Designed miniproteins, single chains, continued (3). Designs and how they scored, part 52

Each design is a single chain, and the fold is of that chain. pLDDT is the mean over its residues in the fold that is shown.

## One batch from the design tools (miniprotein)

Design m9791
Fold by ESMFold2-Fast:
Structure m9791 (fold): chain A 85 residues (1-85)
Amino acid sequence: MEELKKLALEGLELAIEKNEDGGGVYRAAAIARVAGLEEEAKEAIEKTGLEYDEELIENIVKGLKKLSEEEQIKYAKELIKRLKE
């Protein structure tokens, strides 16, 4: 779980720095929630000035929870790669 937490925080930071639209931020927030970082997810979204879309985040979280931890880590890494592009 430590690796997923690290990736979630990195994804949130990159989404904010990249000035990403809600899609990237909400995906990073969903990963953070799966990793148990609910406070950090909410604070990051508030910092971007976006609305905290609980329904969208919850739908992504439900999808991620059907995945293994390894697949969740892969999802997080793919998001980070996209945000760096």
Scores: mean pLDDT 78

Design m9792
Fold by ESMFold2-Fast:
Structure m9792 (fold): chain A 65 residues (1-65)
Amino acid sequence: SERFERIKEGLVNAGVPEEDAERLARTIVEAGIPEDKLNAALVIAYKGLKEGLSVEEVERRIREF
């Protein structure tokens, strides 16, 4: 998926480990987050990981967004 690859690459470029970036990119795509809210979802993911949240907790926050 082109959208999945772009989201994953954006997270990796922001310093997220590749495995975590792949999981979070899938969650964002599966949650149906529209393009106009994509940047906000990426910020939630990046800040959550920086705060020491687990990938599972960040995935939950993205699904609730």
Scores: mean pLDDT 82

Design m9793
Fold by ESMFold2-Fast:
Structure m9793 (fold): chain A 74 residues (1-74)
Amino acid sequence: SVQDLQQQLYQLIDEASRLAATQPPDKRDQALAQVQGVLDTLLDQLSRASPSQQPQVIQQAIKQIQKIIDQIKK
C-alpha cells in the first residue's frame, strides 16, 4: 500500500539522517542536502501524480535514499 511505502521511505530517511550524523560536518551536510533534494523532487512529483501513480513515485524516492545510504557507508 501507499502507507507501507511511505513508512519504508520514512525509515530510510531516518537511517540516512542517523548515518549522516556520524560523518564529518562537510560529508554530513552533503548527505543531508542530497536527502532534501530527493524529498523536494518527491513532493513536486506527488503534487502532479494521480493516486495510481503515487506508488511508483514513492518507490523511486526509496531507491534514491537507499543510494545515498550506500554512498555514506563507503
Scores: mean pLDDT 86

Design m9794
Fold by ESMFold2-Fast:
Structure m9794 (fold): chain A 73 residues (1-73)
Amino acid sequence: SVEEEAAKRRQEAFDKASAQMEKIAIEAGKLRKESTLEESAKIGDNALKQQQEIRDQMLREGKEIEAEARAAE
């Protein structure tokens, strides 16, 4: 059904975003352990910004998927 396809696409977008955010968090954590206090703060800020961009993209995709499903009924 259109609703099942929409749910699958939303789940795929969520899984992709989650994997990307986890990778950013892991890499940032590694860099922080090898960095000065000031560098660690900047690494954290950059990671947060990247994660927020991924989250915003996921939400945008979710809205598009839902709109498409509603149009198709």
Scores: mean pLDDT 83

Design m9795
Fold by ESMFold2-Fast:
Structure m9795 (fold): chain A 64 residues (1-64)
Amino acid sequence: SLADRLGVSETTLRAMLHELGLSEARLAALVDDIRSGRLSLAELARKYGLSVSQVRNLVRALGL
């Protein structure tokens, strides 16, 4: 599962999805975009309907 890939519990994943307003598929795509390094934090925020702070906090929380 995505939780296993990210090294988090299913409960933590569900909390992240709720806080960010994302589906699991959208969060997976966001993680892949972050890992690609092709988009800035601002571009990631715009693409996924998040704030720059939300993207930055996610990157730090997941060790990306």
Scores: mean pLDDT 84

Design m9796
Fold by ESMFold2-Fast:
Structure m9796 (fold): chain A 94 residues (1-94)
Amino acid sequence: KEEELKKEAEEAHREAAEKAAKVMAEAAKKNIEKPDVAHEALLLAGEGVNAATEDFEKGIELAKEIKEFPEAQEEVIKILEELHKKMEELKKEI
């Protein structure tokens, strides 16, 4: 069970990272005029996902730094919330 829970946690993290990357890629396409800002926002989304697996609040703070793309920020925050719920479910299984 411990190995299965670890794999499920890794899969949840990977899915969250993929979803966040897609959200930011779409935001970048809509904001071609600001490629540097889009790149920074993508990095913040990735760091937010990475942080959220151990510290959900820190992950949310990083996602909130995506101020230039408010719609993408909301989607990334939802992804972090889904990841947090999945991690909590896995912890309940011990």
Scores: mean pLDDT 75

Design m9797
Fold by ESMFold2-Fast:
Structure m9797 (fold): chain A 80 residues (1-80)
Amino acid sequence: MMDKILDRFRQMAKDNRSSFPPLTKQQLIDFLEDVAKNMTKEGQEVIKKIQKSSIDVQYGAVYEMMKVEDLKDEVKKYAK
C-alpha cells in the first residue's frame, strides 16, 4: 500500500512539475513534518516514509495535499 502511494507521488511530480507550489526543498520538508502533526497515525507513517524518499516523492505528496482547500491556508502559513 505505502509503496503504491509513493510511486503515485513520484509520477505526480514528473507529470506536474510546472504546477508545483513555489516551495524550496527545505520548505517542502518542513511542510511535510507539520502536516504529519495534524494527520491520523496511519497518515503520519505515510508522511514519515515520504520524508525518507526522493525529492520527487516529497514534491508529489505536497502537491496532492495542496489540492485540498483546507490545506491551502496551511501552506500559506509555511510560505511565510
Scores: mean pLDDT 61

Design m9798
Fold by ESMFold2-Fast:
Structure m9798 (fold): chain A 87 residues (1-87)
Amino acid sequence: SKLEEYEKLASEVLGPEAAKELAKAQLYVDRFVEEPSEETAKEAIEHLKKAQEAAKETVTAMSAEEFEAGIDKQIEAIEKALEAAKK
């Protein structure tokens, strides 16, 4: 699956713990895209933040600062999408 391919690639770059958290975040992002809710947005954001923390310990192929900035942009995009989808 795309999720498994992403997790494998991310594990090689960011380490296995960050890759697991990114894979979980992607699952919740996919659910949020299909059915926007505060619950799925919160779960996606929580797993993205856990991925940032895990990557600080195990960064191998990219800088922690670049990864952190990328995840912060993704979190902001989810928050903006949630506000736009608000009932």
Scores: mean pLDDT 75

Design m9799
Fold by ESMFold2-Fast:
Structure m9799 (fold): chain A 56 residues (1-56)
Amino acid sequence: GSMKKLIEEIKKLETEYEKLQKDVEAARQAFNDALSREVVLAKTKEEIEKLLEKLK
């Protein structure tokens, strides 16, 4: 086979690898965003409970 075919296959794998790296990074960011959302949810619940106690 020609070296051109091997080089073309390497380029395809490099492109696929870079895409996978970006997908993993996006998933990590989404996970961190979800964790931040859970913290805000818990904090909001505490504030609601504090206000409800003041009404009683």
Scores: mean pLDDT 87

Design m9800
Fold by ESMFold2-Fast:
Structure m9800 (fold): chain A 77 residues (1-77)
Amino acid sequence: SEEEIAKLLKKALEELAPKDESLIGLLQKAYDAFLNKDYDTALKYLEEAIERARSLGLEKAVEYLEKAKEIVEEEKK
């Protein structure tokens, strides 16, 4: 659901200290694509966000983003 995706993305952003502009941009693009029902584009940006979060050592953010990815994959089915 939109509410569940928004909550998970918010939790991932709360793990950022300091804020990463690239990760924030990827999350905005993923959420916008999801709202437009462009699930393939949403998944692409979520996967890029997961890799960015992983490169920054934000393991908890990675967990939240993986859960968001699962929700988008279920909506696509």
Scores: mean pLDDT 80

Design m9801
Fold by ESMFold2-Fast:
Structure m9801 (fold): chain A 68 residues (1-68)
Amino acid sequence: SDADIERNKEAARRTAEGAARNMELLGGKGTVTVEETDTEVRFTAKSEVGTVTVTVDKLTGAVSYTEE
């Protein structure tokens, strides 16, 4: 449902923000960017020590998490 997608988007945003804060504690400056399309919302936390991407599928509500 749309409500499930909105809850999952909010959870994904908090996860990316948490990753950015953790990377800052390791001496990197963390930034969070949001990209939204008709099919997905992608939150990317990026720093010198790594990148974390959390993606929410707008059709299914499925959440994926990737560290690089």
Scores: mean pLDDT 78

Design m9802
Fold by ESMFold2-Fast:
Structure m9802 (fold): chain A 94 residues (1-94)
Amino acid sequence: SKLSSEELEKYFRALGVLRIHELKHGEGKTEIADALMDSLGLKEEELAPESLKEYQEFIEEILEKISTEEEIEEIKAYEELLDQAIKDLEAKIK
């Protein structure tokens, strides 16, 4: 893999932050967004416009850098994990 452990950790954090922002400000699912943020150990400061832009740019950089099937599979697994966590929270909070 061309990705370091630090790059993978930052990528997963960035993806989580962007999903929380979408839930809270895109979909109006504030309670679910807050629960997900707490579960991931994220802070409201990371949802600031400057922070969101940095994370978005970092995601784009990593996606351009990945080239192996193993790296692609790992990223997809994390996306699926976040989607499942959101569904579980929706079922619990509804």
Scores: mean pLDDT 78

Design m9803
Fold by ESMFold2-Fast:
Structure m9803 (fold): chain A 61 residues (1-61)
Amino acid sequence: DEEKKRLEETIENLRRGLAFLEAMKARGPFTGGGVEWTPARLDAAIARVEAEIKRLEEALK
């Protein structure tokens, strides 16, 4: 029960993070946290988050 709720919360947090990354990509590249966020890095980050969401959704089955 607690683990299922934690997984659902994690998925929701990842989905919010994905929306943020997509918004960042739409606005163009910027520098944050000492790192240059190039389009390639944003695409890689988006792909990683999408893969993690799928993995966690499978764990809920």
Scores: mean pLDDT 77

Design m9804
Fold by ESMFold2-Fast:
Structure m9804 (fold): chain A 72 residues (1-72)
Amino acid sequence: GAMKLEEARRRLREGKEALERYKELKDDPSRLHEAIAAALRAIGHAFTARLLAEQVGDEKLAEEALKLLEEA
């Protein structure tokens, strides 16, 4: 349904934002704990987005979520 698709899109956006945050932080040793937290958020959001996209049958969204998961 529409709610699952909207949630999948939201999770994909939040996961992409978390991955970009990780990339910003990963080169600063003083911020390693923040970088790890951002990476874990990216993984969690990507995993949830993929699961929801597959349940709705949105193949393109599932592929984008898998790509994010592979990058995180």
Scores: mean pLDDT 86

Design m9805
Fold by ESMFold2-Fast:
Structure m9805 (fold): chain A 60 residues (1-60)
Amino acid sequence: MDSLIKLTDLSTEEVLKRIDEREDEALERMRREGVPQERIDELRAQVDAVKEDVRKREAR
């Protein structure tokens, strides 16, 4: 699935895996398209924040 619209229906591990896969694809595409490093770093920080939020929801 290419869409994240069903994130709430997935386990934490599956959600994180999907985020990682989409991040890798997006970063590779952005680098190939000549997106500035500052923009890439910003996107990585945003994705890391989302992943951390997902991990915190599993932590007790």
Scores: mean pLDDT 71

Design m9806
Fold by ESMFold2-Fast:
Structure m9806 (fold): chain A 73 residues (1-73)
Amino acid sequence: SKEEVEEKIKEYEEIVEEILKLIKDKEVQKSVKEAFEEDLEYIKTLPDEEALKLLEERIEILKDALEKIKKAN
């Protein structure tokens, strides 16, 4: 449902915000932020079921990325 898509978008945005907080380089932070904003705009063009599946896959990747960034610091 559209409500489930919106809830997953919020989860995606929360993880992205945590990743951005860990990036000290302002240029890298800006590039990463823009890339995630473009990804979300693309996801929003998809049917609800496809958007949900892609968001779940993206969230898993982002959680793995966040853990790797935390371990590198």
Scores: mean pLDDT 84

Design m9807
Fold by ESMFold2-Fast:
Structure m9807 (fold): chain A 88 residues (1-88)
Amino acid sequence: PLPPLPDEERLERLRELYEEDLKLAQERYGLEDGEEAFRKEIDDLAAESGDPEAGELAKRLLEAIKAGAPVEELERIRREGVAASLAA
């Protein structure tokens, strides 16, 4: 098992992972600009996978990252998305 991280360090690491995931998604879809096209790709993939909650979570995280939301807000959004997926 990995040693536990301090809460502050854990939240900073989560922000880095969210930003890295966004960059990888942009590279995967070939989008540097065109947030509308990126959101459409997320919707199309969510429909194909049968997980619309994952698509909504991804779009919400993208919006929050672009807005410069604090890491606590990013964690809240992901937690809500996980809860929605578990309820479905």
Scores: mean pLDDT 59

Design m9808
Fold by ESMFold2-Fast:
Structure m9808 (fold): chain A 69 residues (1-69)
Amino acid sequence: STQEQFDALKKAIKLVNEGKYEEAAKIIADVLGRPLTPAEARAIAQYFANLFNDKEVGDKLLEELLKLQ
């Protein structure tokens, strides 16, 4: 549902802010109900890099998202 997607996004943002990239990646994968493609993982990681204005956040999140393929 839209509410579940919104709640998952808020939780993922909080986890990324706490440096908990593995947990954030799992929440993102769980809400989609399927493994991300590499292109989707890069797009989501870039979104978070832009949101936090921090390339390292994007790089660390990408590493964890790619492990869940």
Scores: mean pLDDT 84

Design m9809
Fold by ESMFold2-Fast:
Structure m9809 (fold): chain A 89 residues (1-89)
Amino acid sequence: APSPEEIELESRLALLQMAVAISERYLDKMLNSSNDDIEKEIKELQKLLEEARRLAEEARRLGMDELAEQAEEVARRFEELIKQLKEKL
């Protein structure tokens, strides 16, 4: 049976995957926002990126390599969103 810690990491991954998918879907709307709103969105996405990176590190520590790879992919997707928003400024 999975440990409580493993269940927690899987739940965190699911929430981050949902967050990045929603952000990707609304990217065009974000890009058409004011510079101040774009800067605020970048800061929020940077916090989610940090959460994804911490999740990947914790998963690696527990030997959950597949979950770590999925968290690393989510982190890369947040990095791409941040890059596209920064290029608009």
Scores: mean pLDDT 89

Design m9810
Fold by ESMFold2-Fast:
Parts: C-alpha cells; sequence; structure tokens
Structure m9810 (fold): chain A 73 residues (1-73)
C-alpha cells in the first residue's frame, strides 16, 4: 500500500493537472483528476493526519465542487 507521503505527492500532482484541464475547459478530465486527488489526499490524511494533508484535501474538494457546478450549468 502507498505511504501517506506517496499519496500526498500523487494528490498534489493530480490536483495540479486538474487545475490545468479546468483552465483549458476540459471539465470531464478535470473532474476525473480532481476526484482522484480527493481520493489520495483523503487516504493520506487517514494514514497520517497533517495540516498539509488536510489543506490539500480541502483544495481538492473545493476544485471538484467548482468543476461539478460548471458541468451542471
Amino acid sequence: MLTAEQQLLLARGLLDQAKTEYAQGNYEEAKYLASQAVKYASEAVKQKDTPEGRKLLEESQKLLDEIEKKIAS
């Protein structure tokens, strides 16, 4: 199983990719990537609760919510 540190690195990379896709108007891809970022950040926080992990989870959840609102429009 991935370590908390490995899951945070994956979540950060996925979140950065999601932001790029969102900025380009690729909302379906952005949603997929943001959902994966939430998954990995959540698992990291479950293994080791850190301020960095909680912030990344919050950022990922906020982006996912924003993308879903765009798709629903």
Scores: mean pLDDT 87

Design m9811
Fold by ESMFold2-Fast:
Structure m9811 (fold): chain A 110 residues (1-110)
Amino acid sequence: MLEILDEILELLKKLAEKYKEKNPLLAAALKVAADAVEAVKEYLQTGDPEALFEAEECLGLIEICRGVARVIKDPRTAAALDKLVEALRALLGGDYEKALALVKELEKEL
C-alpha cells in the first residue's frame, strides 16, 4: 500500500523535473501534487488529520494553476492539470491504484 504511494511520488517528481523549464506552471502543480502524496503518506503513518488538510490545500492550489492555464489560453496545460486534479481526488478518496493509473496516463499524454 505505501509502495504504490512511493511509485506515484517518484513519477510526479520525475515529471516536475522534466517540465521545470519547458512548462513552469505544470512543473509547479506537479510539485504540489507530490506534496499531497507525502501528506497522505504522513496521515497513513500518524493518523494526524492535519496531514489530510495539507493534502486538500494542495488540491486547491492545483485547481488555481488550472484556472491560470485557462486564463493564459494554454489548453494543453489546462487538460494536463484536469488529469492531475482527477488523480488527486482519487488519492484523497483512498483509490491509490486509480491515482497511479491517472498519473501514468498523464505521463503518456505529455
Scores: mean pLDDT 86

Design m9812
Fold by ESMFold2-Fast:
Structure m9812 (fold): chain A 65 residues (1-65)
Amino acid sequence: SEEQRRKEIIEVLKEARDNGLSPEEVAERLAAIRPDEADVMRAFAEGFHTLSDEAFEKLLEELEK
């Protein structure tokens, strides 16, 4: 389901911050969740790594809706 995939994305993003995953590692994990949008997931992973801690927390809150 879309809700389940969103939860999986949130888990990847939290792990990326906690364990310092590279943009490439994040992109691969996100592409596994949304294989039909792999190119979009790669672009998102690059953008994600430029976020401040405040922006990251706000992003997680938005994704949890």
Scores: mean pLDDT 76

Design m9813
Fold by ESMFold2-Fast:
Structure m9813 (fold): chain A 64 residues (1-64)
Amino acid sequence: SEEEEAIERVGKGLRTARRDRGWSQAELARAVGLSQSTLSKLERGVGRLSPEAREHLLRMAGLL
């Protein structure tokens, strides 16, 4: 679906931005208010986010 495709794109963007900064998954998860396991799933393109969590991730990807 459109939402699943958006989540996959966000996950890939986050992984790239995080790696470019040299951040661990734990560091990024803390910054966006998520658990590390949730962030790991998102970077793999698995699972769903609340609208608020998605917006926080988009902001972090754009800022990072």
Scores: mean pLDDT 71

Design m9814
Fold by ESMFold2-Fast:
Structure m9814 (fold): chain A 66 residues (1-66)
Amino acid sequence: NAMEKLTEEQKKAIDEAVERLQRFSSAPLEEIREAVIEAAKNGAKTPQELVEETMRILAERERARR
């Protein structure tokens, strides 16, 4: 699985970002987690970077899939 290539630090940052996004996002948990993992693949390292990149990814995917 792609998740197996993530470092321990990246996994912690992903969990933090998912928790933050869950508190105020209307998106399903699974969609949030997948987008956060995609953000990590794009080079986001900190929880803040992951949250920002995830929000961008979700917005872009929404536009692409009309």
Scores: mean pLDDT 74

Design m9815
Fold by ESMFold2-Fast:
Order: C-alpha cells, then sequence, then structure tokens
Structure m9815 (fold): chain A 71 residues (1-71)
C-alpha cells in the first residue's frame, strides 16, 4: 500500500547516496556529483509532498553528507 512507498523512497535515497560516494572516491566531475545531488533533492521534495517527513529528512541528511565529503 502507500506505506511501502515510504520505504522505497528511503531505499532510493540510499542507492543514490552510494552512487555519489563512489563518484567522489573515483574523482568524478563536479557536474556528475551535482546531478546526483539533484536526484536526492527530487527524492526529498517527493517525500515532503507525500507527507513522509522521515524520508525527506533522511534524503536532506544524505545531501549534506555528500556536500561535506566534496569539501
Amino acid sequence: GPVDDDEVLIALAEIVYAIGKNLLKRGASDEDLEETIKILERISEQAKAMGNDKAAEYADKLIEELRKLKE
């Protein structure tokens, strides 16, 4: 049901975050990293629109962690 969508959004955020971390480790371009962050921002916005505060907060946290890892 709709509750399963919450878990899917969290899982998607984790996958995108893992991609972003791997891109950083490989010395990927700023453009590729910003594209990954934009995907996380879209996940956060979708979660907020659905009233899923936990998924939105988690996605926002992962965005901040990627920005910190970039330096």
Scores: mean pLDDT 80

Design m9816
Fold by ESMFold2-Fast:
Structure m9816 (fold): chain A 118 residues (1-118)
Amino acid sequence: SAEELFEKAKQAYENGDYETAASLYRELLDKYPDSPYRDEALENLVKAYIDMGKYEEAYKLAKELYQKHPDNDKYRFLYWYAKALAVNPSYLLLFYHIEKDKMSEEVEKEFRRLLGLP
């Protein structure tokens, strides 16, 4: 089931087995495209690809997630972060300067963590 694949993928990710996590999230998205786990599986697959250094793959999926949910601050952050990793890290600084006054506290905290800022 979609739930079983999601649970197994999440456990693999938490254990640092990003390749197995990515494979299981990918299987969930291919077999159960309309499941209630779809968007969270996409989000977690983006994170797994980033942890694997597969930045172009992460960027493509983050773009899809953001385009479907353009008002979701978390997905907008993932899009810009993945774009910075795949294309040019200057996109992360550009996004921070443009969006800093519009970012939720959670998104700003994640930016500070990733940029090594206090």
Scores: mean pLDDT 81

Design m9817
Fold by ESMFold2-Fast:
Structure m9817 (fold): chain A 87 residues (1-87)
Amino acid sequence: SLQELQAEFAERYAKLPPEVQARVDEIVEETQKRLEELAENNASREEIIEVVREMGERLVALLEPVDPELAAVARELFELVIAAIEA
């Protein structure tokens, strides 16, 4: 479930180097802010999916060389978010 993946992400995130944590935080905060702005402006579903996918790919690319398992969790999280938007 989304909640289970979020919990696993949080646990693994806590073990990342501080420099990597800061970059993850920037990507997550930027994604959340953009999604809130899109929702407030009644943006298209396609635009929302594009933002989630783009930011998700950036997060996965950042995490892959540091923690491949966490990168896989992040990928699954973004896939579930996109599926929820498409529902």
Scores: mean pLDDT 81

Design m9818
Fold by ESMFold2-Fast:
Structure m9818 (fold): chain A 96 residues (1-96)
Amino acid sequence: DKVYELLIEAEKLYNELKDKLNPEAIELAREARLAAAKGDLEKAEELYEEAIKIDPAVGNFERARHLIVAEPTEENLKKAEELLKEAIKLLKEKKK
């Protein structure tokens, strides 16, 4: 499945580039995961959107991972694919 191939590629880049990622965006993504775990999906979405504004590489990757792991509907998997493509593009720009 293309979305899972993109997830693996994005995770590899994300882990390689940890020191180049914005820590505020990472913290917002952590808070979004906690909100989702409590069932507050609306708050989780708002926090992922804030992360995207601060560091779109972090926000797009973390939002996509959430959709794949926690909410894997056919519509969300298509959305996650587009978010992962954008995250991969932005992460590759940080690497060079």
Scores: mean pLDDT 87

Design m9819
Fold by ESMFold2-Fast:
Structure m9819 (fold): chain A 72 residues (1-72)
Amino acid sequence: SKEAELREINAQLKALFDEALAETDPARREALIAEMGRLYADAERRLNGASEEEAARAGRLMQDLVRQELAR
């Protein structure tokens, strides 16, 4: 179901965020942030009917928001 897929995606995003928060290597942290962006973009396209362009934009926004949160 869509609800089950949303729960799984949210769990994966949380796990990636927690890993990024604990990561001390900047290159590895950026790879985790990029993975979160990809996961979010795929979810937007698959679950919310976003176009490829809209999904890519959402993924970039997610990456920017994560970078802001990690810089706190």
Scores: mean pLDDT 87

Design m9820
Fold by ESMFold2-Fast:
Structure m9820 (fold): chain A 94 residues (1-94)
Amino acid sequence: TPMKEELLARIRELAQELAADPSLSADQRLAVGLLLHDAMLAVETSESVEELLATIERSTAAMLAQTSDPATRAAVRETAARVKELARELAERA
């Protein structure tokens, strides 16, 4: 669908931005990269924005359960919030 294609393009753009961010550690880049990969898969498989947001929340919670590093946890939460905002913005424009 056009909305899914635009959202995937925006998430890929975010992934490129974060992969090039010199302020992120290697562990932070790996964690946010994995979250964005899960988000892209969720965009392709979800039938609604509500299901997409719920899947992103579950992936975020699972990643946060696997790390105790505060900086990595903050990067994961910030990245999840950015993806959810992109999904909401595109849903409102449809």
Scores: mean pLDDT 85

Design m9821
Fold by ESMFold2-Fast:
Structure m9821 (fold): chain A 88 residues (1-88)
Amino acid sequence: SMFDEIKEEVEWAKKQLERHRDDPAMAALIRGMTAGVLASLIQKMSDEQQEELLKYIQSTFDQEMVDLVNYALDISKKNKAKIAEAKA
């Protein structure tokens, strides 16, 4: 499921960020790449599904991962709105 793919991406990012905690450049790259992938996946979700996802992430992961997912959610909402405007 898309939810499982998002979970796996967040878990992967968490592990990589912990592994590269002393490498700010690599950490920035990991965060950027993960946010992009998550935004693409989340963009296909309904607002209700996005709220459920955010609640799950908040209960399961630390604030660093919550911030990353919130950033991806914002990008997804912005992209979805632009697509809707272009079709109107």
Scores: mean pLDDT 81

Design m9822
Fold by ESMFold2-Fast:
Structure m9822 (fold): chain A 61 residues (1-61)
Amino acid sequence: MSVEEQIRRYLARMFRARAAGDEAALRAALDELKTWLRENLPPEEAERWIAGLDAFAAALA
């Protein structure tokens, strides 16, 4: 699976969790994606994506 496909899948999970009001599922999906990014991307690229995801998650609150 490409990085873009994986990110889209996790974003879909996060949107579904948010729509359901399931903060635990939203946080779990975010944390799983952060872990996957750190394991599969160079550190600088992973941290850039993670910063964007943290901003996105804050906007969903």
Scores: mean pLDDT 79

Design m9823
Fold by ESMFold2-Fast:
Structure m9823 (fold): chain A 63 residues (1-63)
Amino acid sequence: SEAELLARLLAHEALKSGLLDAEQARRLETMLLDNPELLEPAIALIRQHRDDLAAAYAALLEM
């Protein structure tokens, strides 16, 4: 599904960019796949903190 693809893309991009380690990226992907309703607020949070993606992704792990 589109939600599954987007969840994987977010986790993979964070891992590729060094914003999350492998375990954190796996946790983020699992969280979004298990809770697809969190995908829209996750994207909104990243958009709000576009200038500080490290803070954005740290906040996502606390959802």
Scores: mean pLDDT 82

Design m9824
Fold by ESMFold2-Fast:
Structure m9824 (fold): chain A 100 residues (1-100)
Amino acid sequence: GKQARIDELRERFRELKERLREAIERGDEKEALEIAEELVEVAFELAALYSDLGKDDDAKKVLEETLKLLMEVLRASKDRKIILKTIGLILRVIGEIEDL
């Protein structure tokens, strides 16, 4: 059911968040971006499932947490291409929040 999928995606989100923070701490901007891209896709699926269950507050919290993590990636980034791609991900997440 939808709840089992939510539980699976929440665990994936937790693991990706941990891996992202580790990549940021190491200064691996390319790995951090790759993890952030996967985190955004997981967050979108999780938010959509929460919204389908009428849990829009939970959907918004996931997207807002994702936005905060992307801002951490942006602040740590020095590579122009990575900065621009991270801004693109931030704009996508803001769009999903506005659609709630």
Scores: mean pLDDT 91

Design m9825
Fold by ESMFold2-Fast:
Structure m9825 (fold): chain A 87 residues (1-87)
Amino acid sequence: SPLKKKLEELLEKLEKKLQEILEKDKSIDADKVVEIVLKARDLIENETDPAEFRKKLDEIVKEAEKLSKEVAEAVREFVAEVEALLA
């Protein structure tokens, strides 16, 4: 699926951004950042309902907001790009 490939490319971009954030700020819970990435990957691979997909993206943003401002910003940018593809 062309859409799935683009979503996977956006996830790879997010993973690289999050790695850079973790390298700069050692106080961030790296295990929780990994959980966010795994949840986003599972969502891209397994969720076929657009409404549930968007709901789960919002949940991922809320989890990121609990970790750090920089992680939350990176995840929000990822979600905005994903929503633009689904529009």
Scores: mean pLDDT 86

Design m9826
Fold by ESMFold2-Fast:
Structure m9826 (fold): chain A 60 residues (1-60)
Amino acid sequence: MDQVTQLLNQLVQMSNQHPQVADFVNQSVSTTMRYMMQGDYDRALAVAQETLKKVEELIK
């Protein structure tokens, strides 16, 4: 599994445990998937990483 897919799976698990971030995670996952479909893996990875960082801060 590539790094972007691993991050997306982690974000989905976090949204299941913390419903307050579900809308934010869903929007960011959609953005990441759009970049992946366009072949912009660097931007997809950056969006996934920034989303994870933000979610981790929000659930503290």
Scores: mean pLDDT 82

